Designed miniproteins, single chains, continued (2). Designs and how they scored, part 63

Each design is a single chain, and the fold is of that chain. pLDDT is the mean over its residues in the fold that is shown.

## One batch from the design tools (miniprotein)

Design m6299
Fold by ESMFold2-Fast:
Structure m6299 (fold): chain A 73 residues (1-73)
Amino acid sequence: KKVEEIIEAIRRHFPQLPDEKARELAEKIVKGEITPNQAALEVRGAVEPQLTIPRAEFHRRLAELAKEIEKIV
């Protein structure tokens, strides 16, 4: 259930991230392999080359995603 909640959080903030990558990150977070902040950095690396929104808004979404994941775990 926590894996699905994290996937939904990622997809809500970054729908452009591939589903496979969102699931990979959610599973790593639940297993304790990465922190929520490390997961946000992975999302940044995958999405930043395709940015169509202002960078300030992008960074705001990354911070909100990290906080939301912390609330789930």
Scores: mean pLDDT 77

Design m6300
Fold by ESMFold2-Fast:
Structure m6300 (fold): chain A 87 residues (1-87)
Amino acid sequence: KEEEYKEKVIERLQTEFGLSKEEAEKVIDLFKEAGYTYEELYNMSLGEILDLAFEKVPEAADIIAKHHPAAALMRIGREIEEELRKQ
């Protein structure tokens, strides 16, 4: 189901790039407007999504670049710190 793939891609963009749900949804909608399906995006790696955004969907790249690496790295850094504390 298309909506199922959409939700999984949104979750991944939020986790990896530090986007809000609204921002992740806007990024996915921009990819869909550019001719990519939610299933295609679901089957792509994060690196492939990022490369595709910079190469073919510059509006999506602008949203990601606005927050990456600042938002994504800060969130990942906090998660790494929390995990290291558990060890």
Scores: mean pLDDT 72

Design m6301
Fold by ESMFold2-Fast:
Structure m6301 (fold): chain A 109 residues (1-109)
Amino acid sequence: SEEREVAAIRLDIALHYIEQKVRELTKDLPPEVQAEIQKLLDEFRKKVLDIILDESLTVEQKMENIRKLADELLERLKPLLTPEQYEALKRFLDSVIELARYLLLEVEK
């Protein structure tokens, strides 16, 4: 539906903003580590958008799948980040998950 496409666009914008903030947060890390972090974030963004656009899933199923992806992302990023960078990224992801919930609830009214 057009409403789902608009929700996906809004979430994509938010996820790109988070990728930019993570670039700023990790700018002092080695280039190879920065590249791996950005690759993992790009993969996460693409998977989240696929979930948002999936017409076969309920809002609850979409939110559960997004939470699982975020937890997997955090686990993979944990050894690459300082504790302070990890906590900042966790807060960014929590904010994006709440935005996704809000956008999906507006679509499924």
Scores: mean pLDDT 84

Design m6302
Fold by ESMFold2-Fast:
Structure m6302 (fold): chain A 65 residues (1-65)
Amino acid sequence: SELLEQARELLSKAEELLKKHPDNPVAQMALRAARGAIRAVENGDTEAAKQSLEAAKKYLEKAEK
């Protein structure tokens, strides 16, 4: 599944960011959103998966600055 692949990629990026900054709340939010996207795909909820992916992308963008 393309959505699952995207969710795993965002999860990896969030995990790497948290390794560098363990107490970064924005990175923690990105991690939770990416995990949420994976869970939504597992539950067959494509709409929830897309929403969680967008949230993860937004948090990762904020954390990069």
Scores: mean pLDDT 83

Design m6303
Fold by ESMFold2-Fast:
Structure m6303 (fold): chain A 72 residues (1-72)
Amino acid sequence: SARAQALIAQAEEEAERARAAIAAGDYAEAADHYERAAELLAEALRLLGRPEEAEAARAQGAADAAALRAAG
């Protein structure tokens, strides 16, 4: 759907912001952007009828964010 595609594009944009924050040494900001990217991707996956992949994406996003916060 167009809505799911828009959410995926927004998730990709948030992931780019996270990578920029890592390059700047701001791991807390990077963690926030990765969590946002995971939430947007999960919403898109639910709209596409993939709820198990949505839950996996959320769990991975939370784990990645926790690791970034621990590193910074």
Scores: mean pLDDT 88

Design m6304
Fold by ESMFold2-Fast:
Structure m6304 (fold): chain A 104 residues (1-104)
Amino acid sequence: SEKLKEEARKLLEEYVKLAPDVPESSVEQALEWIENADPKELIDEIMLLKNTIEAIKNPNETLTKEEAKEKAKEGVKEMYEIAEKYKEDSEEVYKELKKILENL
């Protein structure tokens, strides 16, 4: 899980640079959580941070129902790509996400 933890920490640092009003205590708690998280929790956090950073950089007012469906599919694909990149740390999650993508 060390590679997943490093990616999560890197994304948290990028998020904090874009959202400087985030309390230092919240950042400290997030870092502590990352150190104790399992591979699936780390992938979920990486995806959340990536999506939050993207939303800050490219704010949209609303999504249509079809746009929301496509964005959800892209989210699962991003989770799969993260799991594949770090598959030695996350082989079970990688296999589960691959199966989900095959059924989308």
Scores: mean pLDDT 77

Design m6305
Fold by ESMFold2-Fast:
Structure m6305 (fold): chain A 82 residues (1-82)
Amino acid sequence: SSKKRELVIRGVGYAIRGVAYELEGDYRKAAEEFEKAAKLYKEAGDYKSAARMYRRAGEMYRRDGDDERAERLFEEARELEE
């Protein structure tokens, strides 16, 4: 559907922004962008892409020193793959 495609395209846009922040070493902003991408993929029903983005966001929060938020996002990713 057009709505699903729009959500996926927007998700890709946030994922690209996440990669850009990661390359700059701004792990918190990278995590926030990957988390936005994950939510859009999840809304689109693309649970595999959503789980991947939640894991990337978790990795970025861990690199930012936010282990508690990282663990929560890894758990969300795992739940989407059940």
Scores: mean pLDDT 91

Design m6306
Fold by ESMFold2-Fast:
Structure m6306 (fold): chain A 66 residues (1-66)
Amino acid sequence: AEEAAEELKEKFLKYAEQITDEKEIEEKVKQFKDILVKVLGLSEEKAEELAEELRKKAKEILKKKK
């Protein structure tokens, strides 16, 4: 489950490279967390940690574009 979550995080980070809007990053982070909990069955705590990592990395990518 955690390996699948890491792979999903990498896929979402690739989307972040194409995003130019912070609002879209927040939408993707929410979508990612929902998939972790509802589809992959991760605990809320684990999903939150991974979503926070995704948000941080996605915002760094966006920051480099601006």
Scores: mean pLDDT 75

Design m6307
Fold by ESMFold2-Fast:
Structure m6307 (fold): chain A 60 residues (1-60)
Amino acid sequence: MVDEVLEKVEKETGIKISPTERKGARQIAAMDPEAREALLALMGRESEAGRVIAEALRAA
């Protein structure tokens, strides 16, 4: 599920996602929708990789 979305992002963007980032993404996917959206927005502000991951998780 989330891991497949992250693999697609890696292949399409060339951004390498670390094992720690994959673990974080799985944890985010399990959060309440409001809390998840707030954290995804914050990730998008911190880095380009965070923005790409946040967009992919919203689309999943």
Scores: mean pLDDT 71

Design m6308
Fold by ESMFold2-Fast:
Structure m6308 (fold): chain A 61 residues (1-61)
Amino acid sequence: SAEEEQQKKAEENGKLTIAAVKMKTEGLPLEERREVAEKYYNEHPKEIEEELEKLKEEALK
């Protein structure tokens, strides 16, 4: 459904944001930040997914 697609995109953006922070891509252009984040996520998908779950749990406090 459209809602499931939106939620999946939001989660994917969350994963890429976490990867960008871990790679310390602050100061890079957005396009380069995305490429670096995607590469890191592809190399460490489980680590990024665990970090996203942790942040979701923190948000529920």
Scores: mean pLDDT 72

Design m6309
Fold by ESMFold2-Fast:
Structure m6309 (fold): chain A 82 residues (1-82)
Amino acid sequence: SLYDVAGLILGAALALLERRGTDTLSLAEVEAILESFRDRLSPEVYAAIREELRRILAARGTDTLTLVEVAQALLAALERVG
């Protein structure tokens, strides 16, 4: 399911954070992770996830994303277009 793919994306994000010893990701890093699952995401879902990530960054005035914020963006996108 699309929720299974969201779980895989979050797992990849967590693995990157653990490997770097950091608690935040750039938008580019999250987009790179999304691209690795591109074949499992429709263009509509992919665009919706990117829109939600940008919305969170704009609303919070930040240039980085926590794992929780990535999860929130994925869920919001799936609720909208999934």
Scores: mean pLDDT 85

Design m6310
Fold by ESMFold2-Fast:
Structure m6310 (fold): chain A 64 residues (1-64)
Amino acid sequence: VTIEHLTPEQNRELLKWLVEEYGLSVEQAEQALVYLALGRPELLRQLGLSEEQIKEIVEKVKEL
């Protein structure tokens, strides 16, 4: 998953969505963006996200 081309606005929207939909803290949501930027969505499991939630997040990022 590639998020290096996200605008600051899209980045803020994604952070807000992660906090609101999955109950992540702001710090956890920021860490999630780092994992996605590294192309390592599997590391999202360390934040307590399920495989299904990780798939949803990856699909959301691809739509941006």
Scores: mean pLDDT 78

Design m6311
Fold by ESMFold2-Fast:
Structure m6311 (fold): chain A 66 residues (1-66)
Amino acid sequence: MTEVVLSGLDPRSATAAALVGIGTEGSEAKVGPDGTVVIRGPLSEEDIEGLRAVAERGGGRAEVRR
């Protein structure tokens, strides 16, 4: 099980990241009041790469915890 924390994103990019997270079966996504997005679940390496790409495009960063 993997946790990805996305921070520093604009609201549109934060929403996009959350939608990717909830689209994965068995995963959950939470968006904080500061725009931080936490996605937790059985994420594939492709899912993690996609989330990193969303973070980079949104001007933020992604941290992966395993």
Scores: mean pLDDT 74

Design m6312
Fold by ESMFold2-Fast:
Structure m6312 (fold): chain A 77 residues (1-77)
Amino acid sequence: MAEELAELLLEAAERAEGLARQLEEAGYTEAARLAREAAELAREGARAAAAGDLEKALELAREADRLAREAGEAARA
């Protein structure tokens, strides 16, 4: 379970980084910044999950999700 969570969070981080790059190229600098922060939190969460700290991993995953939503809102503005 912890290994599965770490893998999912690493995949989420890679997707967020790809999105951030696309947003930056399109001129959505604020949205790109939020997407990069989401990717960083997802990576931190993956490290916590790999270490067996599931509570910290879930907390970081929730923060990453919040920032990803804010990135979507910023891109819409």
Scores: mean pLDDT 82

Design m6313
Fold by ESMFold2-Fast:
Structure m6313 (fold): chain A 75 residues (1-75)
Amino acid sequence: MVTVETLKTKEEAIEKGYKLLKEGKAKAVIVVAKANAADGTVSWVLVSFTEDAALGPVTEEAAEESTEKIKKEVE
């Protein structure tokens, strides 16, 4: 199962994702920045995976790439 939630800050999304992992409610999480061009706002999307079968090498690679890009841009 995949759960998607939109949060206001990067820190909030990361903390919630970490909590889900720590409590065993999610197997893996990814945090992605969502830019709303019309509004000029940025939202943070938390994607949680609860099943190993839902994760493939391509999905894991894409999650890592997104996380690295976010780290470089925010730093």
Scores: mean pLDDT 66

Design m6314
Fold by ESMFold2-Fast:
Structure m6314 (fold): chain A 65 residues (1-65)
Amino acid sequence: GPAAPPEALRGAWLLTQGRYEEAVEAFERAIEEDPEFGAAYRLLGEALEKLGRHEEAREAYEKAE
């Protein structure tokens, strides 16, 4: 929705395109812009799992609100 950080929307689009490394970068920027947007941590974890970065994905999920 319009309340989501722009980088979170970009990250979600990149995730649908299979552009997982770029999605990670977009979600990390979204978290920097709005650390309280917990959905960005969940989506970051999903993108990291797609890349096989399982430890980093676990840390992202633990921070998800």
Scores: mean pLDDT 82

Design m6315
Fold by ESMFold2-Fast:
Structure m6315 (fold): chain A 63 residues (1-63)
Amino acid sequence: SKLVTQLLAMQHAYKKAKELGLSEEERKEVMKKAFEIAQKTSNPEEAIKKVDEYIEELKKRKE
């Protein structure tokens, strides 16, 4: 289900961003990216993996 993929990807992104102590603006950006990723796939596991990859890229940009 596309809706289930979107919900799971966005929930994962929110929890991960909160756990990492990201700013409100960074959290909004991650959530927006998770929504965009979920629109391109119906596979929740793939969407979550791409969200994790994006968060790792964000961490590298800050260093």
Scores: mean pLDDT 79

Design m6316
Fold by ESMFold2-Fast:
Structure m6316 (fold): chain A 87 residues (1-87)
Amino acid sequence: TKGLTAGELVELALKAIGISVANALTFVEGLRLLGLDRAAELFEKLVRGQLPESVLPEIAELLGMTPETVRELLEMAEAGVTAEEAK
């Protein structure tokens, strides 16, 4: 994990631990610990359906990732949130 960009570290974390509601929210908190408060805020609000997908390019730029990668992370996180709400 040393030497990775913030976006790569985030992608690795989600891939390694799997996606669940807890993991998705821990990922958002991880972004805040890395000083990526804006990316964390935008991603959390997207996962909760509070922002339009038009912010994906902004999140991608903040994380050093492509918008397509951020969209995949969003879809995985949203699936986890939906599963928890269905309990």
Scores: mean pLDDT 64

Design m6317
Fold by ESMFold2-Fast:
Structure m6317 (fold): chain A 68 residues (1-68)
Amino acid sequence: MLEEIAKVLAPYRELEEKAAQAVRDGNYDEAIRYLDEIIAGLEKEKDNPAAQKAIELLRYLRDRLRSL
C-alpha cells in the first residue's frame, strides 16, 4: 500500500518537498497551498485506490496544519 501511494505521488515529489520545507519554516499557509495542488492533481486519478488513499492522508495533514 505505501509503495503504491509513493508511486501515485511520484509526479508530485517536488511539491511534497516544498510543502515539507514550508512546514519546517513555520509557513503553514504555504504548506497548505502545496498540499492543495497535490490533492487537485490526484483527484483526476481518484478511481485509483492508492490515489484515493493519498488524497485522504493529505487532507488529514492539511486539516492538522490549519489547526496550528
Scores: mean pLDDT 81

Design m6318
Fold by ESMFold2-Fast:
Structure m6318 (fold): chain A 98 residues (1-98)
Amino acid sequence: SEIEKLLKLGEEYEKQGKYKEAAEHYLKAGELYYEQKKYKEAAEAYRKAIELAKKAGDKELVRRAIMRLIEAFFDLVREGLKEGKSVVEAFGLAGEKI
């Protein structure tokens, strides 16, 4: 899949110390997960993108990845609430997945 290719390339760039390229690939993978409503996987990819963008010193990429992570977190909370979970339980589960 496209996502698997992006994650593999991101991991390879990270191993090479190419943090900006790695962050861009993880960010794109997260966006594709988000489009598929796979918010947990999107959040994991966005977290990696934030860490790598910070290592690259790319402030714009950091801000973009943080914004995406916040969006995915709120969608995870919304899913929990739709399943009849309490607000505390939904936030706890979303935080565990982030």
Scores: mean pLDDT 83

Design m6319
Fold by ESMFold2-Fast:
Structure m6319 (fold): chain A 82 residues (1-82)
Amino acid sequence: MSPEELREAAELARRQAERYREAAKRDPERAEVYRYLALALEYLARALEAEAAGDREAAAEYRAKAEEYFEKALEEARKLLA
């Protein structure tokens, strides 16, 4: 991906994070899932921005944080589906 495409992908991730934050406000039962999904997407956006800037170390660090928050979202979702 070009740096421009990476920044566009980051903007899309941030918009999706905003949608999950709004979903958390409307659905208290699933709010924790949506909060972790929003946080994961914000770190994904930071990773994409770092990659666009050529900062591979920062990109890897932010991707690891995004993965952690996606895993937390899945754990919370599993509790609701049990």
Scores: mean pLDDT 87

Design m6320
Fold by ESMFold2-Fast:
Structure m6320 (fold): chain A 63 residues (1-63)
Amino acid sequence: GKEIAKKAVEESKKLLEKDPELSDETKEKIGKLLKEAAEKGVSEDEMNEASAEVMEAANELGK
């Protein structure tokens, strides 16, 4: 559950740190991480929180 979602967020934030311009390649990698978390049984509510955290981090780094 929550641990898998947190791992996906942490890895996504590392990708954002390396590419703050958020290229299509980085977006694809982040999407794959979130999809893997969902496939491992993370709830839709936990996935919505994880996606929100990643989007917030992207907005902060892109400014």
Scores: mean pLDDT 76

Design m6321
Fold by ESMFold2-Fast:
Structure m6321 (fold): chain A 89 residues (1-89)
Amino acid sequence: DLEERVRRLAEEVLRLVEENPNISEETREAVKRAIERLKREIRDPELRIAVLRHLKTLVEQGKLTPELVESIVKLALQVDRRRQEERER
């Protein structure tokens, strides 16, 4: 079940961000907003999984910033929009 996988992965990313003392509150808030946007605006569950996996990798590598989170979400929205347009045709 892709939706169950999205839910578990989102919970894991949120836990990693909350438990990591080296992550700023600004970055935690950016990740929370990103997950909300993925749930509301991204229709493709495989794309939601890909974004969550990428965020997880970046937090584990200590590379996550608010700007990077926003860039990833914007790119994912563009990809999802294109996939929806291709399905209409």
Scores: mean pLDDT 82

Design m6322
Fold by ESMFold2-Fast:
Structure m6322 (fold): chain A 103 residues (1-103)
Amino acid sequence: MKEKIVELRKKAKEAGYTGGAIRVGADDASRVEFDEDGNVIETFSEDPELRKALLKGLVLQLETYKMAAEGVSLEEFYQRHDELVKKLRKATIEELEKMIEEL
């Protein structure tokens, strides 16, 4: 996971992306932050629902890095982000972990 976050973040920065934090939605209220080395700052590891929120935030952050590296338009970025947020609302922990591995 860490190595993949670092790789995608590097590619996104090479494409000119300067962001670093993502929110999944009001219901899940998840936010994922990374230090300068790409280490995830874990806040929600001990509670299964909070862990799910953290994983949703990770999927969304990695897709953001991927979109930034692809150089998608801001309009396409917001559309894909909104569609992903809707998909994540009902995702299980196993589905979220698989999404992270497939990115």
Scores: mean pLDDT 65

Design m6323
Fold by ESMFold2-Fast:
Structure m6323 (fold): chain A 87 residues (1-87)
Amino acid sequence: SMKEEALETAERAIKLAEEAVKLAKEAKETGDKELLLEAEVELGMARIEVGVAKLIGGEKDEEVKKKIEEAEELIKEAEKLIEEAKK
């Protein structure tokens, strides 16, 4: 179903964003530029999956919308950590 596909897509976005947060935090603590690059790649993939979930009607379904919002908050956290790691 479209709802099932949107949920799975939003859940992938959450997992990708969680990995981006983890890698960005480690890059900030260690100064490792390879971990920073990997965090940016995972963040980019998370943004794509959020876009796909929205495109397939995710914002019209309350359960999918909640998962998208969770992914977007994790994306914001990863963006902040990546910015801090670059300094």
Scores: mean pLDDT 87

Design m6324
Fold by ESMFold2-Fast:
Structure m6324 (fold): chain A 60 residues (1-60)
Amino acid sequence: SLEEEKEKAIEDVKEIAKKLGIESAKLYAEALVEVFEQRYGKEAAEELKKRIYAELEKLE
């Protein structure tokens, strides 16, 4: 489902942040959100972006 894809994306970004650092995670998130917009549309991509950045802020 769309929600499962969003949850996977968030988890992938968090793993990158833990292993490679927050800057690498942000670059990965940018590319991932762009792909998500192309696949699911702008609204779904904006929701994903907000959730990703909220999770990354908790790790800083």
Scores: mean pLDDT 84

Design m6325
Fold by ESMFold2-Fast:
Structure m6325 (fold): chain A 60 residues (1-60)
Amino acid sequence: SPLEIGKELFEQGKYTLAAAAYEGAIAQDPNNKEAWRLLAEAYRKSGDFEKAEQYEKKAE
């Protein structure tokens, strides 16, 4: 699944690719709070703190 692909990419340090995979998971299920949380974390790891905060709020 896009969520599992994103997690694997994140573990490899490929944060921009992980974010794209998590966005795919969200497109399939916008109510997947885990995907929003992981997307926020990927942006935080890539240094985009503004997007990280924005998407972390979506995980609520």
Scores: mean pLDDT 84

Design m6326
Fold by ESMFold2-Fast:
Structure m6326 (fold): chain A 83 residues (1-83)
Amino acid sequence: AEEARRRAEELAERAIELLREAAEHDPRAAEAAERAEERTLEGLGNALSLALEAAAEAEDEELRRKLTEAARLLLEAARLLQA
């Protein structure tokens, strides 16, 4: 429905903001933001994978938290688009 799609777009936009902030410290976050901006299920899935990889290797707690939150938002957005 339209409401679910709009919610997915809001979640993706928030994730992209977090990924762009994280991109200053990890180039995978920049690539993830670019994939998420495609606004496709495949793009969101690729962005999620990159964000999770970056989070797993992050040594800084704040960076890890931003990447993990971005991954959560991307996963939620993808699930809403599949429903």
Scores: mean pLDDT 85

Design m6327
Fold by ESMFold2-Fast:
Structure m6327 (fold): chain A 60 residues (1-60)
Amino acid sequence: LTPEQEEELERRLREMEPAIREAAEGIGRVLGADDELTKKIEEMLRDTEEFVLRRELSKK
């Protein structure tokens, strides 16, 4: 990806992060923390946060 594409992706992921977190919490409450689906959505939230953090660190 170009630097411009990475910045656009970061912006979009920042906008999506609250919705992913809400979905993770909702699914976790219904299915429990040990359910495979709960783990998958939590992994997506973690990957989203990691991408944003990595972008911030690379701007030093």
Scores: mean pLDDT 76

Design m6328
Fold by ESMFold2-Fast:
Parts: sequence; structure tokens; C-alpha cells
Structure m6328 (fold): chain A 75 residues (1-75)
Amino acid sequence: MGDGYFGGRRFDEAAKEYEKVIEKDPNNSQAWYNLGLSYYYGGNYSKAKEYYQKALELDPNNEKAKKNLDEILSR
């Protein structure tokens, strides 16, 4: 069950934290990207894809979001 942790933290807890950041600042591309990462490591690629796309809509130069989105889309 160690696979359910991200940086020593649970993915669901990390996602909830970034969701709160987004509620305060919905244009924060990095928070959308981190939310996508939380779902990606949690195995929810559908949600990860959605949030990476949102990050790229806000910041088209977010290379990390682009790279991770391309990885999901290649599956």
C-alpha cells in the first residue's frame, strides 16, 4: 500500500490541497498541473488528463504538463 503515497503523502490528500489552491486562484496553472500529477500517481489518468489540459490552457508553455499529457494520450 506504499504505492498510494506521493512524496510521503497520500494522493487524495494532495489532490484536495491543490483543489483548495485552485478555488482561491483558478488561473494558477502550476496548481492545476500538480492536481493532475496527484491523480496520475493515484492511477486516475482520465482526471490527470483533464487537469493537465486545464494547466496548458492557462499556460501553454508548461512543458511538464505537456509532457505528461502526451504520455497519457499515447496509451
Scores: mean pLDDT 76

Design m6329
Fold by ESMFold2-Fast:
Structure m6329 (fold): chain A 79 residues (1-79)
Amino acid sequence: EERKELEERIKELKERMKAIDEVEQMKQQGASQEEIDQFIENTKSLTEEEKEAIRAGRIDELRARLSREIAELERELAK
């Protein structure tokens, strides 16, 4: 019951983390701010707060937050 819900939520957060990893990869490859902005606009899995954090250059804080949330859910799943 709740275990399946936790698994689905972990999957959703990992998909968001993957999109953030792609933004980091784009930055490392020298992508312009316009290219990054277009990518996040096309990425429907990202929340408005996450998109704002990426635009504001707070990607490290966002990544830390999502990693922490995933870890908390994985700890619940491991009970």
Scores: mean pLDDT 79

Design m6330
Fold by ESMFold2-Fast:
Structure m6330 (fold): chain A 66 residues (1-66)
Amino acid sequence: MAEEHFKKGLEALKQGNYEEAAKHFQKSIDADPNNARSLAYLAKAYSLLGNWEEAQAYHDRASALA
């Protein structure tokens, strides 16, 4: 369920648990690969982790769905 994983990702992000947030947002896009919001937040989580290559890739995917 994409929405459940997305919500857990947001909760982890609020707690500063960026690795856990990325994991939950990844599960959200695994359930719904065209969920632009989850892709954008996954990019955000990777950016906060310093994983710029992954952040850019997910950001580009999210932008393509806009």
Scores: mean pLDDT 81

Design m6331
Fold by ESMFold2-Fast:
Structure m6331 (fold): chain A 80 residues (1-80)
Amino acid sequence: MKEEAAELLAELFGLSPEEARELVERAIELLKASGYSEEEAEEILLELLRLLKEGREEEAIELEDKVLEEARPKALERAA
């Protein structure tokens, strides 16, 4: 999953494979810090990047907004 997300990110933003991998790792760590599991974080990131690749920007924004809304209560529940 991480490799697939890194390849999509590199393709979308013209990044090197190394830069894409570092950004994917950072995004996953940020999502994990927000209360998501590593598996959930990978799935969210991959779905977001797929939507962006398909030019479905409105759906990508909607997913990002949903993740941000869920992050706060999830972090409060899982941080304890």
Scores: mean pLDDT 73

Design m6332
Fold by ESMFold2-Fast:
Structure m6332 (fold): chain A 77 residues (1-77)
Amino acid sequence: SMAEVEPLIAQLKDPSERVRTRAALRLGLIGDKAAIEPLKEVMENDPSKNVRAAAAEALRAIGETQLAEAGFKKIGE
């Protein structure tokens, strides 16, 4: 629901790496397309490789396989 997705999107900008990782993975499990653009921003710009990997996996889970593959190439190299 919106009530669940909105707090998780806000948590993608949390100062804690653990909170951002958990938020990204939960957004992937929910599968709401509203999370695609926030997760894409995290995958491309987050300072933590682990958080970027979580965002890439979440995008893959939502069905954006091309975006997830591009993210894995950036974090795998």
Scores: mean pLDDT 78

Design m6333
Fold by ESMFold2-Fast:
Structure m6333 (fold): chain A 119 residues (1-119)
Amino acid sequence: MTEVKESGGGTVAAGGSQTLKGQITGETENVVGVSWWSEAPGKGGRFVASISASGKNVGYAKRVEGRATISLDKAASTAYLDLKNLEKEDTATYYIVAFVIENGIPKFVWGEGTELTVV
């Protein structure tokens, strides 16, 4: 069974930078792609960035375009989200979501999140 675990949150000053990390474990060969999502009070779940397992398809939400970089180290089964020029509005719990296909069935695997506070 594929699992994900986020880390790298914390408290950062506005204008600062932070790297969030998502470790993927288990049946990592079944991973088709990875996305980052944020959840803040009153805003619901919001897309941040995505990358395919091949690295060929990359996407960013407009609000983080130019400030976020997503990368995937497939050999280490680790996804990174580098955030720079942080704004107070970036304060949220960040989740990694792995898109997997197991026995022909598509699934989304969610982690428990890592909290980022911009002060």
Scores: mean pLDDT 84

Design m6334
Fold by ESMFold2-Fast:
Structure m6334 (fold): chain A 71 residues (1-71)
Amino acid sequence: MDAEKALELAIKGGRENDEELAEKGRELGIKAGDSAAAGAATGVLEAIKQGKGEEAAKLLEERREELLERS
């Protein structure tokens, strides 16, 4: 469940342009030992810094099921 929660927080952070939510998602992904979820959350965090958080969140939402299957 931590990996799923990590992806949810990253998606919300991207949509809301909230770096703290994306960072919390990254932290949960690391804690869960899920490098795919942690990497995805890190990607959203970096996209937020470039003004592309919403776009990154949409792409992650589409890939969420694939990433969770790797967990």
Scores: mean pLDDT 78

